# Ledger of designs, part 106: designed miniproteins, single chains, continued (2)

Each design is a single chain, and the fold is of that chain. pLDDT is the mean over its residues in the fold that is shown.

## One batch from the design tools (miniprotein)

Design m7891
Fold by ESMFold2-Fast:
Structure m7891 (fold): chain A 88 residues (1-88)
Amino acid sequence: MFKLSEEEVKETALAAVGNLRKAIEAEQKGDKSTAARYATAAGILAVELELSGHTELAQMIRDAIRALQAGNFEEAEKLIKEVEEKVK
């Protein structure tokens, strides 16, 4: 099983947040291909968090991906902020 340090968990979660924000920006511009690439990158980072025992952070990232894919950008931004707050 992957084991991330506390610092690596924070960096991984913040990288996922960055990718999600870029995905939202791309989706709002109608660039669905770029949005899909950033959402995929965030999903990979969520897998790394889950494999390291950080299942709640991984689930929040996946929920944010689902929200942005549904066009629910308010819910996606809310989940992104909750991830940032958890890794303070």
Scores: mean pLDDT 86

Design m7892
Fold by ESMFold2-Fast:
Structure m7892 (fold): chain A 79 residues (1-79)
Amino acid sequence: SSILASLEELKKQLEELIEELEEALAKEEDPETKKELQKLIERLKKLLEELEEVDFEINVEASSLIVGAAAFIVASKRA
C-alpha cells in the first residue's frame, strides 16, 4: 500500500521513517549531512503533530518531506 493511502497509514509511516532517520543520524559521519538529517527529523516531527488536526486531506508538503526523508535513508545506508 502507498504511504499516502490514508491519514492513519501516513502517521504510522512517518513514525517509522523518523525512527530510521534517527538511526541514520547516529551512524552519519559527514557534518553537513548530519545537520540536514537533524533539520529533516525536526520537520517530520512537527508534521506528525500537525497531522492530528487534518480531516482526511492529504498534505502535499507531507508527501514531499516523506520522499526526501526516504532518499536520505537510502543515501545514508550506502555511504
Scores: mean pLDDT 70

Design m7893
Fold by ESMFold2-Fast:
Structure m7893 (fold): chain A 88 residues (1-88)
Amino acid sequence: KAEELLEEAKKLAEEAAKALEEGDEEKAKELAAKAADLAGRAAELQGDYYAAAKYYDAAAELYKELGDEEKAEELRKKAEEARAKAEA
């Protein structure tokens, strides 16, 4: 359900903004990374593979900054798969 994922992504993005205002930079990045991952999944379900790839790349970069190299690599792979689908 793309609508549910978008609603959750929006909520997480709002929580990330609040965490950043409170000075919790690491929590803000974690919430923003989760929001981008969910937005990518929603875009993929809607057939917007270009948007999905961009969201997954954004999430991967945030996880890389957080030191989660495994999650970053997983998301970069999802971005590559989404780009391939966009070309089809």
Scores: mean pLDDT 84

Design m7894
Fold by ESMFold2-Fast:
Structure m7894 (fold): chain A 63 residues (1-63)
Amino acid sequence: MEELEREIARLEAEIATLQKGIDDVKSRKAAGLIDPEKADTQIANLKSRIAELQARLAALRER
């Protein structure tokens, strides 16, 4: 793969990993393994990171 295609693939993989992270935090919250307020904060932070990566991915695709 070319550098650009490789970077796009890595960003997509990172976004997928962060989405799995959100599911994990939700599961831990439901199981009582994490404070609900802390879980909500972590989910918000993960969503913010995903949004930043999605913006970067869009910029790379629209070159």
Scores: mean pLDDT 83

Design m7895
Fold by ESMFold2-Fast:
Structure m7895 (fold): chain A 65 residues (1-65)
Amino acid sequence: VTREVGFLIRAVAVGYELGVEVRTEEVDGQLLLRIRGSPEDAERAKRLIEELARELGLDVRVVVE
């Protein structure tokens, strides 16, 4: 399992636990995650996912819709 796959599995789990939708896409080789949910839950998910990306040394962009 690559670091990217492990990260995506954990990011989806965070979304499930917080009740938000997490969508992933790739733009110019950078992972982009879009989060949809209540403003509070989406912001929490964004913070947790960004922390996971930092721990793994991954270049990831996270946006709340």
Scores: mean pLDDT 81

Design m7896
Fold by ESMFold2-Fast:
Structure m7896 (fold): chain A 58 residues (1-58)
Amino acid sequence: SMARLEESAKRAAELKANVDLVQAGKTDSLSAEQLAEAQKILAAKAAGREAARELAAE
């Protein structure tokens, strides 16, 4: 449904904003839960890049 897509888009935008704040070092505006979620996303992105590097290696 359209409502589900809107909710997903809003959640994705919020997560992206929180990740950007963590990368900028502006964690004082985030709750402990928001900080933990953003850190999980960053860790998953780092793991994905490492896996891609290993797949591209000889």
Scores: mean pLDDT 75

Design m7897
Fold by ESMFold2-Fast:
Structure m7897 (fold): chain A 99 residues (1-99)
Amino acid sequence: MSKEELEAEILLAFAVMHLYLARKALEKGDVDTAAEHLERAIELLEQAYKKASENLKKDILTVAKEAHRIAEEAYRLAPDNEKVREVLEKTKKLIEKLS
């Protein structure tokens, strides 16, 4: 494994952690905290993708799709929340970029 590949795996692991925290926030109805964790996960996934092998890129895309599902759940709970709408749009654009 290259140093860049290891860095990509670490960034992906942090993205997954932020998605877990986003889901926990949604379970409590805290859509603002969920949106903040989703935004952080998107940033980490973009950084991971730039450093990733082709095999790891597939895993990153899978996690990006999970981030989008969580963003859709947040949007259903708070459709008028601007942060939630921004994160939903960002996850959609990320999937389009990574596909």
Scores: mean pLDDT 89

Design m7898
Fold by ESMFold2-Fast:
Structure m7898 (fold): chain A 88 residues (1-88)
Amino acid sequence: SRSRELLERAREALEEAREHARKAAEAAKAGDLEAAKEHLRKAQEAAAEAQRAAAELVALGDEASVAEVERAAAEVEPVLEEAADALR
């Protein structure tokens, strides 16, 4: 179903966001600001993709899938903020 495809897309995008955010934080700690900025940019792009998938799930009325994506996003948000703060 379209809801299932969107949910899987959102999950994959959030996983990519988490991985890139972690790499951004690690690169920042190592003093590689160029690599850190590139990974943060990729993490933010992946997070935006997950948000677009969630918006489509809202349009479909799939409240259960939206709640699942929001729960997963809440786990990724602190990692993204930590990576962003390391570059401020």
Scores: mean pLDDT 88

Design m7899
Fold by ESMFold2-Fast:
Structure m7899 (fold): chain A 63 residues (1-63)
Amino acid sequence: SMKEELEKFIQKLDERIAELEKQIKELEEKSSPNDKKLQLERQILEGMRALLVGMKNFLLSKL
């Protein structure tokens, strides 16, 4: 059913969000406040997480 397919897709999004959260935390632990490269990498990962969270919220609105 459409509901079952949406629930499976949401589960995959949750897994990807959790992976990005882990990567962000690892970068935060490694980063110096003045490390522009690590700051940029973290911002990219935070942006990807925000997009996936937005997708998840959209899909939840359809359930």
Scores: mean pLDDT 84

Design m7900
Fold by ESMFold2-Fast:
Structure m7900 (fold): chain A 100 residues (1-100)
Amino acid sequence: SKLEEARKLLKEAKEALEKAKAATTAEEALAAAEKAIELAKKALELALEVGDYELALEAAKLIVEAGKVAFDKATTREQVDRGSAMVLKGIGDVLSVELR
């Protein structure tokens, strides 16, 4: 089912987020955070399709957290800009779910 797929993707996104948090380099953290966001976005879309707004909100909040990890571990201006964009996108997703 779409709900089972959304839950599986969110679990994989959480695993990618933990890898981002454990990363010892900015490049590894950014790559893991981008993977977490990709998986969380898919989980968010599926959760919204089935009307599971609690799961959708959890996925949106994970996007914010992944962006924050990438931002905090950034060592170049480009990495800072990418992390900031991830955080802003995630905040927008959280607001979009909560205003429904």
Scores: mean pLDDT 88

Design m7901
Fold by ESMFold2-Fast:
Structure m7901 (fold): chain A 63 residues (1-63)
Amino acid sequence: NAMAEAAAQAEAGAHTDRVLREKVDEVLRNIEKAAKLAEGPDPETAENLRLGAEFVRRQAERL
């Protein structure tokens, strides 16, 4: 059934998008944790990590 096949393809695409977004969120959380750890000993590195996280987030919004 063509409609069932189209629905399955749409679901597979949505699943892939969801997994990609979950992986991006995981990376962003890890960068934020690293920035928080660096905030006391090296606030400059913490700021650079947060700028990198912001860049990754903006790229992910274009998906």
Scores: mean pLDDT 76

Design m7902
Fold by ESMFold2-Fast:
Structure m7902 (fold): chain A 97 residues (1-97)
Amino acid sequence: VSDAEISAAMALILIGIGNLLKSKGKYEEAIAEYERAAELAEPYDPKVAALAYNNLGEALAAAGKYEEAIAAYERALALDPTNAEAAANLARVRAQA
């Protein structure tokens, strides 16, 4: 098992923790976990990093941080241009900002 595989696996666990926190309305704590996941995954797995940035954007938008949410979705699409969820979320938040 490589450092890349371990980092991607740990990032997915952190995304899961962030999702649980977000479901409880704990947006600031969810944001922190998604940021950690994105940082951990970004050097090794751009698709997992894109997933983390997309979920980060959703948590930021839920917290009313629309400009930061836009930046997170744009980063997700830069890492994975095929992430349809990030593209849809970016269009939606831009319409509200």
Scores: mean pLDDT 88

Design m7903
Fold by ESMFold2-Fast:
Structure m7903 (fold): chain A 99 residues (1-99)
Amino acid sequence: MKEELEELLKKAREKIEKAKEALKKGDVEKAIEYAQEALEYAEKAAELAKNEEAKKLILEAEAYLTFAEAFYSLGDEEKAKEYVEKAIELLEKALEILE
């Protein structure tokens, strides 16, 4: 792998792990924040790799994080958590394709 791609994938994975840890602690706000950071690194990795399948999964994850933010702002932490979990699953699939 190119060094730049490898570092982006590593950073995305680190942020996914932090998002999962935040969810375990019930910190939905931090989970959304870390998932958004993972999304940013994943987007850069997919662009560098020119991988259309990964880009599609990342775009879908972005939509789920938008829903998570909306539900969290409305006080629906349960739905916000559900959508963060769905976004994380899509990001993990995208990173597997990019490896």
Scores: mean pLDDT 87

Design m7904
Fold by ESMFold2-Fast:
Order: sequence, then structure tokens, then C-alpha cells
Structure m7904 (fold): chain A 99 residues (1-99)
Amino acid sequence: MAREEAVEWARAAAEAARAGAVAAGEGTAAGAAAAGVAAAGTGAAALVAARMGGEEAGREAAEIAVEGARRGAEEGGNEAAKRAAEGGAEGARAMAEAA
């Protein structure tokens, strides 16, 4: 599978995770849901990347997704979003290794 495709997918997931974390910073019910989606998206991205590019590409993609989520949480200034991003990071790495 092409590593380039895995990395592109991870970047898209990172952008979505960042947007979700920022929305969570607004303190709305929709923002809380977005934080959960950001964490789930990180894991899903890692799994997809691992399947498309193999384990090494999956790990690289997971790191990209995790960094995107963390930056989004930082922009939103929301600790709940930061915790969600960290949880997603651990899940994404575990899924990338398992795939």
C-alpha cells in the first residue's frame, strides 16, 4: 500500500481532530461531542494508515494525527479536549501496532 495515501489520510484526520478540539473549547454540547470524535478519529486514522502503508507508515501517520489533535486542543484552550487528544494518541498507536 502507498505510504503517501496513508500520510494524506492522517493529515485529513489531524485537521478534523484539530477542528473538533477547537469546537470543544467553546464549551457546548456540540463541542463535547467534537472532542470525542477527535479522539476516535485519531484511532481510526492510525488503523487505516497501518492497513494502507503497513506498520511503519501507520505509526508515522498516527504521529501526524496526534500532533494535529494536540495543536487543536491547545488552540481551543480546553483541558477536556487535550485529554481526549492524549487518549486518542495512545489508542492510535496501539491500533497501528495491532494492525
Scores: mean pLDDT 58

Design m7905
Fold by ESMFold2-Fast:
Structure m7905 (fold): chain A 65 residues (1-65)
Amino acid sequence: HMMKEQEEKVREAEERARELGAIVVRVNGELSILVESSDEERRRRVEELAEELREAGVKASVAEI
């Protein structure tokens, strides 16, 4: 139940991050979403996505490159 919901959220997040043009790295069930530091609009959307994931119980972070 809980594990399946987290896996579905991770998959949805991966798809949404790709649509936003961000790079997703998954390590040990944690997501790192990489965005260009100069792209404020994309960074904002990625930060919102990461917050939604953390609220849903998925470990997610945002990093600028």
Scores: mean pLDDT 73

Design m7906
Fold by ESMFold2-Fast:
Structure m7906 (fold): chain A 93 residues (1-93)
Amino acid sequence: SLVEEAKEAIEKGDLPKLDELARQSAVEGNERLARALAYAIYALQKGYSPEKVIELFEAVLNGDLDKVRELAGGLFSEFLTPEEREALIEKRL
């Protein structure tokens, strides 16, 4: 599956492969997978370990906003939808 290919690419730090999978996911209408891949690419570029990046990738795929917030520390707010951004703000109040 694309999810399994993405996890293998994360483990290898294969940024070009992750970008390819993100484009394919967007074309196929899988916006959640495309977003999860964008988070993974950014986290790898920021020097996150592959293990932590896989955990973040799975959290985004599952829509676990609490786990995404915990792992990313708000660093990836630019990748959130307006609804997800509002939900994170409300949880801080």
Scores: mean pLDDT 75

Design m7907
Fold by ESMFold2-Fast:
Structure m7907 (fold): chain A 60 residues (1-60)
Amino acid sequence: LREEVRELILEEASLTVEAILHIVKALREGDEESRKKAEEYLEKANELGKKAQEAIEQLK
């Protein structure tokens, strides 16, 4: 249970880092594919963040 929450938080952080890297590439190279990937990673990170918050609430 606690380990699952930790994994969700780490995965969210990992996806956020990936999104930032793709944003940087899109800004430097004008690469639309990198922009789309950044949006996808941010959306997935937001979904995991919501799941982590729900799991934390259940621990209270």
Scores: mean pLDDT 78

Design m7908
Fold by ESMFold2-Fast:
Structure m7908 (fold): chain A 82 residues (1-82)
Amino acid sequence: GQVSIHRFGRVTVTFDKAAGTITIRDGDRVETFQLDPSNVAKSTGVILRLLGEIIDARKEGREDLAKAYEYALQQALEASKL
């Protein structure tokens, strides 16, 4: 298992490959996405939610948060292609 941490301005994205989790921290706000590559419907739901969060972050002028969600989306897509 591997835990990786990436920083986008003040936003931190933690990917725990063994647990299948992506955690996004923006100050006191913490959001965790559970990846399940064996469940296509659940994986699709996570992908659609991440796409919505990218759009919302950009509408709010939060480019750092949008980039963090884009990174999370990339990890979710890679996990779903197994």
Scores: mean pLDDT 81

Design m7909
Fold by ESMFold2-Fast:
Structure m7909 (fold): chain A 60 residues (1-60)
Amino acid sequence: SAMEAARRRARHRERLRQTLDKYEEVKKEIKDNGMTREERLKAFSELDQELLKEIKKEEE
């Protein structure tokens, strides 16, 4: 069970890392090219939902 828990945590951490990398990509796009307020809100809202789903999945 300890090794299975560790593998589950590693997979979850990788998914969180991928979502966090997407936040950094959006931040870079804002800095380099700009984004409208609507585009920023949509991008961050979608990423926030993805992040919350991953957090909730591992809280259970």
Scores: mean pLDDT 78

Design m7910
Fold by ESMFold2-Fast:
Structure m7910 (fold): chain A 85 residues (1-85)
Amino acid sequence: SEEDKKRREEFKKALEVAIELLKQIQPSDTLENIKKKVDELAEKYGVTEEQKIAIYLAVRDAVANGDREKQIEHFKKQLELIEKE
């Protein structure tokens, strides 16, 4: 129960950070710029290294495929479902 709550809180945090990053990233941003922004926000908000890597990969792929808005919508829906637990 308590461990499940902690995992949900960590997942909520990761989704919030990923959404914020996707809103800030421009299609012209380099992979180095994306990684730097991921590192900065992960450190600021206390995201784990494992979640940081997952966020980086999701943001990188969304930018590469031109799917930033769709990815933001997807993560917002996931966040809403977790909050309704």
Scores: mean pLDDT 79

Design m7911
Fold by ESMFold2-Fast:
Structure m7911 (fold): chain A 80 residues (1-80)
Amino acid sequence: MLPDPVEVRVLLLVGTAALLYKQGYPREAVETLLEAGRLAEEAGDLEGAKEALRRAAELAREAGDEESAEEAEERLEELE
């Protein structure tokens, strides 16, 4: 079975975000996770979108990026 192209892209973005965070770029990691959540939402993968948004909110809070944390939390609430 071939994975959905969007599913592959979401997985790559999540992996990229983890790498960015490890390298000391938490804000870029958050932006990448927000993009992963957007693509998952557009593909109808609500569970993938929720996971990406939860991680984005957590990293944004750790980075002191209140605006991105609020955006991720608000979007997560819309999916519930």
Scores: mean pLDDT 79

Design m7912
Fold by ESMFold2-Fast:
Structure m7912 (fold): chain A 93 residues (1-93)
Amino acid sequence: KGDELFENGDFEGAIAAYEEEIEKDPNNVQAWTNLGLAYYALGKYEEAIAYFEKAIALDPNNVRAWLGLALAYAELGELEKAEEYFEKALKLK
């Protein structure tokens, strides 16, 4: 599973595993969120944003995806967007 590769710091291997999970189930919100986190860990913030946006399109209550968007936009210097997405995450349960 991609989670074991991610925990071991193999973010490239984790990406390949999460992509395989998404091929089997494109509605797997957890796999889309984890794919975003792996790209974030590699410093690929624009790609991370795209995957977090996929996760929230499937589940708008996904706190981890909203936090991921906020963190990625903060890394890109988009501080107003980062604040907006942090506020969205804080209002979710």
Scores: mean pLDDT 85

Design m7913
Fold by ESMFold2-Fast:
Structure m7913 (fold): chain A 59 residues (1-59)
Amino acid sequence: MALTAEEVYDRVVEELRTRFGLTDAQLRDPEVTRKALRELGFGDIQIERILELLEKRFA
């Protein structure tokens, strides 16, 4: 089932907080978040989409 952009965002943010211990300040840093998303096994295209969603949410 395809998730909405907000559902994908919420799940990814929760995994980054719980598995990597990232703070909201670190989640605003695209370099830190990109590294963590690669560790979660996301491909480059998915990483760029997730970073775009994070930028919009924290802007």
Scores: mean pLDDT 72

Design m7914
Fold by ESMFold2-Fast:
Structure m7914 (fold): chain A 56 residues (1-56)
Amino acid sequence: SSTAPYLSAFLAALKEGDEETAKRLLEQQGPEAYPYLLELAKKHSEELAEYIEKLM
């Protein structure tokens, strides 16, 4: 969803291949956001999706 600022920023980072920014956003949001961020990562970056799955 683009209505949440962190989801929009995370999606932009994924599209640019900026894994450092994506990981920082993930850490700032905490575990409750992981399922939503994982859905976006699965569509754009397999490596980041695997990283998030390891955190869950």
Scores: mean pLDDT 78

Design m7915
Fold by ESMFold2-Fast:
Structure m7915 (fold): chain A 86 residues (1-86)
Amino acid sequence: TAILKVANVIVGVVLVIVNGLVFLYASRLSPIPRAIVYLAYASVLLFIVTVVLLLLERTGYIPVGIAGVVLSALVLIFFILVALGI
C-alpha cells in the first residue's frame, strides 16, 4: 500500500541519517559517548523494521531501504567489534 511505501522510505532515510551521524561521531570522538551507543542500538531496531517493511512492501522503491539496511548492517558489525573489544 502507499502507507507501507512511505513508511519504508521514511525509515530508510532515517536509518541512513542516524547511521551516518553515528559513524561521523564515532570517527571523531574517543571514547564513544553513551548517547552514540544508544543511537547505534536504535539503528539496529530500525534495521529490523526496514527489513520487515521491505519483505511486506513488494514495490520498486527498494534503493532507499537497501541503503538503510546496508548502513544498519555496518553499524551492527561495528557494535559487535566494540563488544568484543576489537
Scores: mean pLDDT 59

Design m7917
Fold by ESMFold2-Fast:
Structure m7917 (fold): chain A 64 residues (1-64)
Amino acid sequence: ASAAAARATAVEAEFATPEEAREAARALAAQPEVGRVVAEGAAALSSPEALAAFRAEVDRALAG
């Protein structure tokens, strides 16, 4: 579990650029399970900047 968690964090850190987080958030917002997936995705992000970009883009997509 510890090793798997560390690996998952490393993968999330790689994905933690604001641009990639926004693109992923837009794709997730289009899904029928967006609320649950967004919460799980947001919790997995290690960067506060990527987390903020992810949440802002989801809010924007859901508002449109």
Scores: mean pLDDT 55

Design m7918
Fold by ESMFold2-Fast:
Structure m7918 (fold): chain A 80 residues (1-80)
Amino acid sequence: SKHDLIEELSRVVAEALNKLDPETAEKLSELFSKAMKAYFEGNLDEFIKYLEEMAKLLREAGLTELADRVEKIIEQLKSL
């Protein structure tokens, strides 16, 4: 369900913010805010775009497991 996907995304973001340096954490927070705005506006394409940017940021930061979890959310959204 959409609720389960948002819940998982929120858990990933919370875990990432505890592991990232402050500058990268701020960038992740900005992307998450943009993603959630797109989600509440019903703009699925923009929501997925920001999730892809978040996954890239996490992967570049070495948080491979968290990046994989975001990519799984994207795959589930594209199947809707």
Scores: mean pLDDT 89

Design m7919
Fold by ESMFold2-Fast:
Structure m7919 (fold): chain A 57 residues (1-57)
Amino acid sequence: MREELKRLIEEMLGVSPVRDDDNFFDLGGNETLLDKLIEEVKRRTGKSVSKSDLQKL
């Protein structure tokens, strides 16, 4: 999941590289993009994640 999550963030925010300890908001994410990321993770992996989980990559 974390590798897939990092790639989704790279695609969504247009940033590279995303590191293991990167924070979504520090990478230029916002609340709207975080909601989109949660939806995409659920669609692609079938797994629900919280906003807090995504902040602490």
Scores: mean pLDDT 71

Design m7920
Fold by ESMFold2-Fast:
Structure m7920 (fold): chain A 64 residues (1-64)
Amino acid sequence: KKINLEEAGRLAVELVRQGKSPEEAIREAAKKFGVPETLVANAAAYILRKEGRLEEAQRILDAV
């Protein structure tokens, strides 16, 4: 579950980078890895905060 969560978070970040909305990115990553959208959002927000992308992290959290 934790391994799948890390991968799901990374996919959501990549999808947002490619131009998908936070809502679409979270939904797609959650569906692909079989994890809840809230957990994907938390993992993606953690990655974005580490990269200094604080506004994008907040948008991800607001999407769930």
Scores: mean pLDDT 80

Design m7921
Fold by ESMFold2-Fast:
Structure m7921 (fold): chain A 75 residues (1-75)
Amino acid sequence: SELEKKAEELYEEIVELARKYPGLRPMADFARRLYEAAKQLLKEGKVEEAEDIVKDLETMLQNARKYLEKVEKLK
């Protein structure tokens, strides 16, 4: 599924950011739960609910990037 692939790519991006920035580890842990939920919803044919979870993952990645911009300004 293209939607499952997008969820995986978003989750992997958040994990990579958390590897470089330990303060994002709780966000990466939550992203894992969202990714697993999206996979289960897609397996059940609940595409609209899975799309909502993917949007949540996109929002998390955007928030992580905003957090990093603030951290860079403090250095």
Scores: mean pLDDT 84

Design m7922
Fold by ESMFold2-Fast:
Structure m7922 (fold): chain A 56 residues (1-56)
Amino acid sequence: SAVDEAGELARKAARGEISVEEAARRISELSGVPVEAKDGEELGRRVAGLIARGLL
């Protein structure tokens, strides 16, 4: 699901497997809205907000 994919991207960014910028870009494509984050913590909060709004 889109939720599972976004969660995996955020976890990969938190582990340093991909950049936060790359994860945010992919999550932007997945949700259909622009997403930016300065770090993995903010990216996780952005993902939670997208889920709450029904965009994932």
Scores: mean pLDDT 83

Design m7923
Fold by ESMFold2-Fast:
Structure m7923 (fold): chain A 69 residues (1-69)
Amino acid sequence: MITVTREQVEELLERDLRLAEELGLSPEELRLLEAIREGRAEEAARLAERLDGPEAGELAAKLARWVAE
Protein backbone atom coordinates (compact mmCIF):
# COMPACT_ATOMS: atom_id res chain seq x y z
CA MET A 1 0.00 0.00 0.00
CA ILE A 2 1.12 3.54 -0.71
CA THR A 3 2.14 5.45 2.41
CA VAL A 4 1.26 9.11 1.97
CA THR A 5 4.47 11.07 2.52
CA ARG A 6 4.97 14.81 2.99
CA GLU A 7 6.72 14.93 -0.40
CA GLN A 8 3.70 13.34 -2.13
CA VAL A 9 1.27 15.79 -0.52
CA GLU A 10 3.46 18.75 -1.50
CA GLU A 11 3.64 17.43 -5.09
CA LEU A 12 -0.15 17.06 -5.26
CA LEU A 13 -0.68 20.58 -3.91
CA GLU A 14 1.83 22.04 -6.40
CA ARG A 15 0.12 20.19 -9.26
CA ASP A 16 -3.30 21.46 -8.15
CA LEU A 17 -2.05 25.06 -8.00
CA ARG A 18 -0.65 24.80 -11.53
CA LEU A 19 -3.93 23.31 -12.76
CA ALA A 20 -5.88 26.06 -10.99
CA GLU A 21 -3.90 28.72 -12.85
CA GLU A 22 -4.47 27.01 -16.23
CA LEU A 23 -8.13 26.07 -15.66
CA GLY A 24 -9.21 29.30 -13.96
CA LEU A 25 -10.42 27.99 -10.61
CA SER A 26 -12.39 30.39 -8.40
CA PRO A 27 -10.44 32.81 -6.19
CA GLU A 28 -11.79 31.03 -3.09
CA GLU A 29 -10.61 27.60 -4.31
CA LEU A 30 -7.20 29.05 -5.17
CA ARG A 31 -6.92 30.66 -1.71
CA LEU A 32 -7.75 27.31 -0.09
CA LEU A 33 -4.97 25.53 -2.02
CA GLU A 34 -2.51 28.30 -1.13
CA ALA A 35 -3.47 28.14 2.58
CA ILE A 36 -2.89 24.38 2.65
CA ARG A 37 0.44 24.72 0.82
CA GLU A 38 1.60 27.44 3.26
CA GLY A 39 0.58 25.37 6.31
CA ARG A 40 -2.06 27.87 7.46
CA ALA A 41 -4.34 25.33 9.13
CA GLU A 42 -6.95 27.72 10.58
CA GLU A 43 -7.34 29.66 7.31
CA ALA A 44 -7.49 26.43 5.28
CA ALA A 45 -10.18 25.05 7.61
CA ARG A 46 -12.32 28.20 7.29
CA LEU A 47 -12.07 28.28 3.49
CA ALA A 48 -12.81 24.55 3.10
CA GLU A 49 -15.81 24.78 5.46
CA ARG A 50 -17.29 27.55 3.30
CA LEU A 51 -16.80 25.51 0.11
CA ASP A 52 -17.72 21.97 1.23
CA GLY A 53 -18.72 21.96 4.89
CA PRO A 54 -17.14 21.05 8.25
CA GLU A 55 -15.71 17.67 7.15
CA ALA A 56 -13.72 19.42 4.40
CA GLY A 57 -12.52 22.00 6.91
CA GLU A 58 -11.15 19.30 9.23
CA LEU A 59 -9.34 17.57 6.35
CA ALA A 60 -7.88 20.85 5.04
CA ALA A 61 -6.59 21.78 8.51
CA LYS A 62 -4.92 18.37 8.90
CA LEU A 63 -3.28 18.65 5.46
CA ALA A 64 -2.00 22.17 6.20
CA ARG A 65 -0.56 21.10 9.58
CA TRP A 66 1.05 18.04 7.96
CA VAL A 67 2.66 20.21 5.23
CA ALA A 68 3.94 22.70 7.85
CA GLU A 69 5.71 19.93 9.78
Scores: mean pLDDT 68

Design m7924
Fold by ESMFold2-Fast:
Structure m7924 (fold): chain A 103 residues (1-103)
Amino acid sequence: AVTVTMSGPTEVKEGSTLTLTATASGGPIKKAYWFQEKPGEPKKVLLVNGKSVNVDPRFSGSISGNTATLTIKNLKKEDSAVYYFKVVTDSGEGWGEGVEVKV
């Protein structure tokens, strides 16, 4: 199974920039997905392979080797959520543990 390690701050100030990083075991990233989950709502796809899926232009991402990033600029209170990462590598699929972010 692919192991995913996630890092980033869990409490951030409104108007600041958030960067979350996910690193996958099992070879270079073939596909990567970032998700946002708010209380009482299903997980929403934010980025696929570093590309925005009709989300706020403040959201961006990058992929380099085994590492993917999610960047949110000009943080708003509504960005408070659990952020998840899913990856596909040659060794299979993996999910990172959710990172709860409070703005």
Scores: mean pLDDT 79

Design m7926
Fold by ESMFold2-Fast:
Structure m7926 (fold): chain A 55 residues (1-55)
Amino acid sequence: SKKEIEEKVRELLKKSGLSSPDFNAIADEIVREFPELSKLEALSLAGKVLVELLR
């Protein structure tokens, strides 16, 4: 589900560190677990979730 994907993104961002996240590694892990997403979609989602976490 979309919520499950967003939860995984938040987990990976927190592990990577919010000040300088490794977006490429996060996107690769998201696509590995959720192969229905493209790498571009995973990168876009990671950026969006990071902005929401920094609000």
Scores: mean pLDDT 82

Design m7927
Fold by ESMFold2-Fast:
Structure m7927 (fold): chain A 50 residues (1-50)
Amino acid sequence: MKLGLTKEQLRELAREIGLPIPLDKLDPSKSLYEMGMNGGSLGILRASLS
């Protein structure tokens, strides 16, 4: 069993945080960084969520 977010949930999270990640770039098997977030955006996201 896998614990994680669906593509749709990842998309909605990215939108709520204000990240411009296109739908086809979202993949629940990949990290947000691999899906197109740069280090700066990821750092801000991690600080907000952690």
Scores: mean pLDDT 54

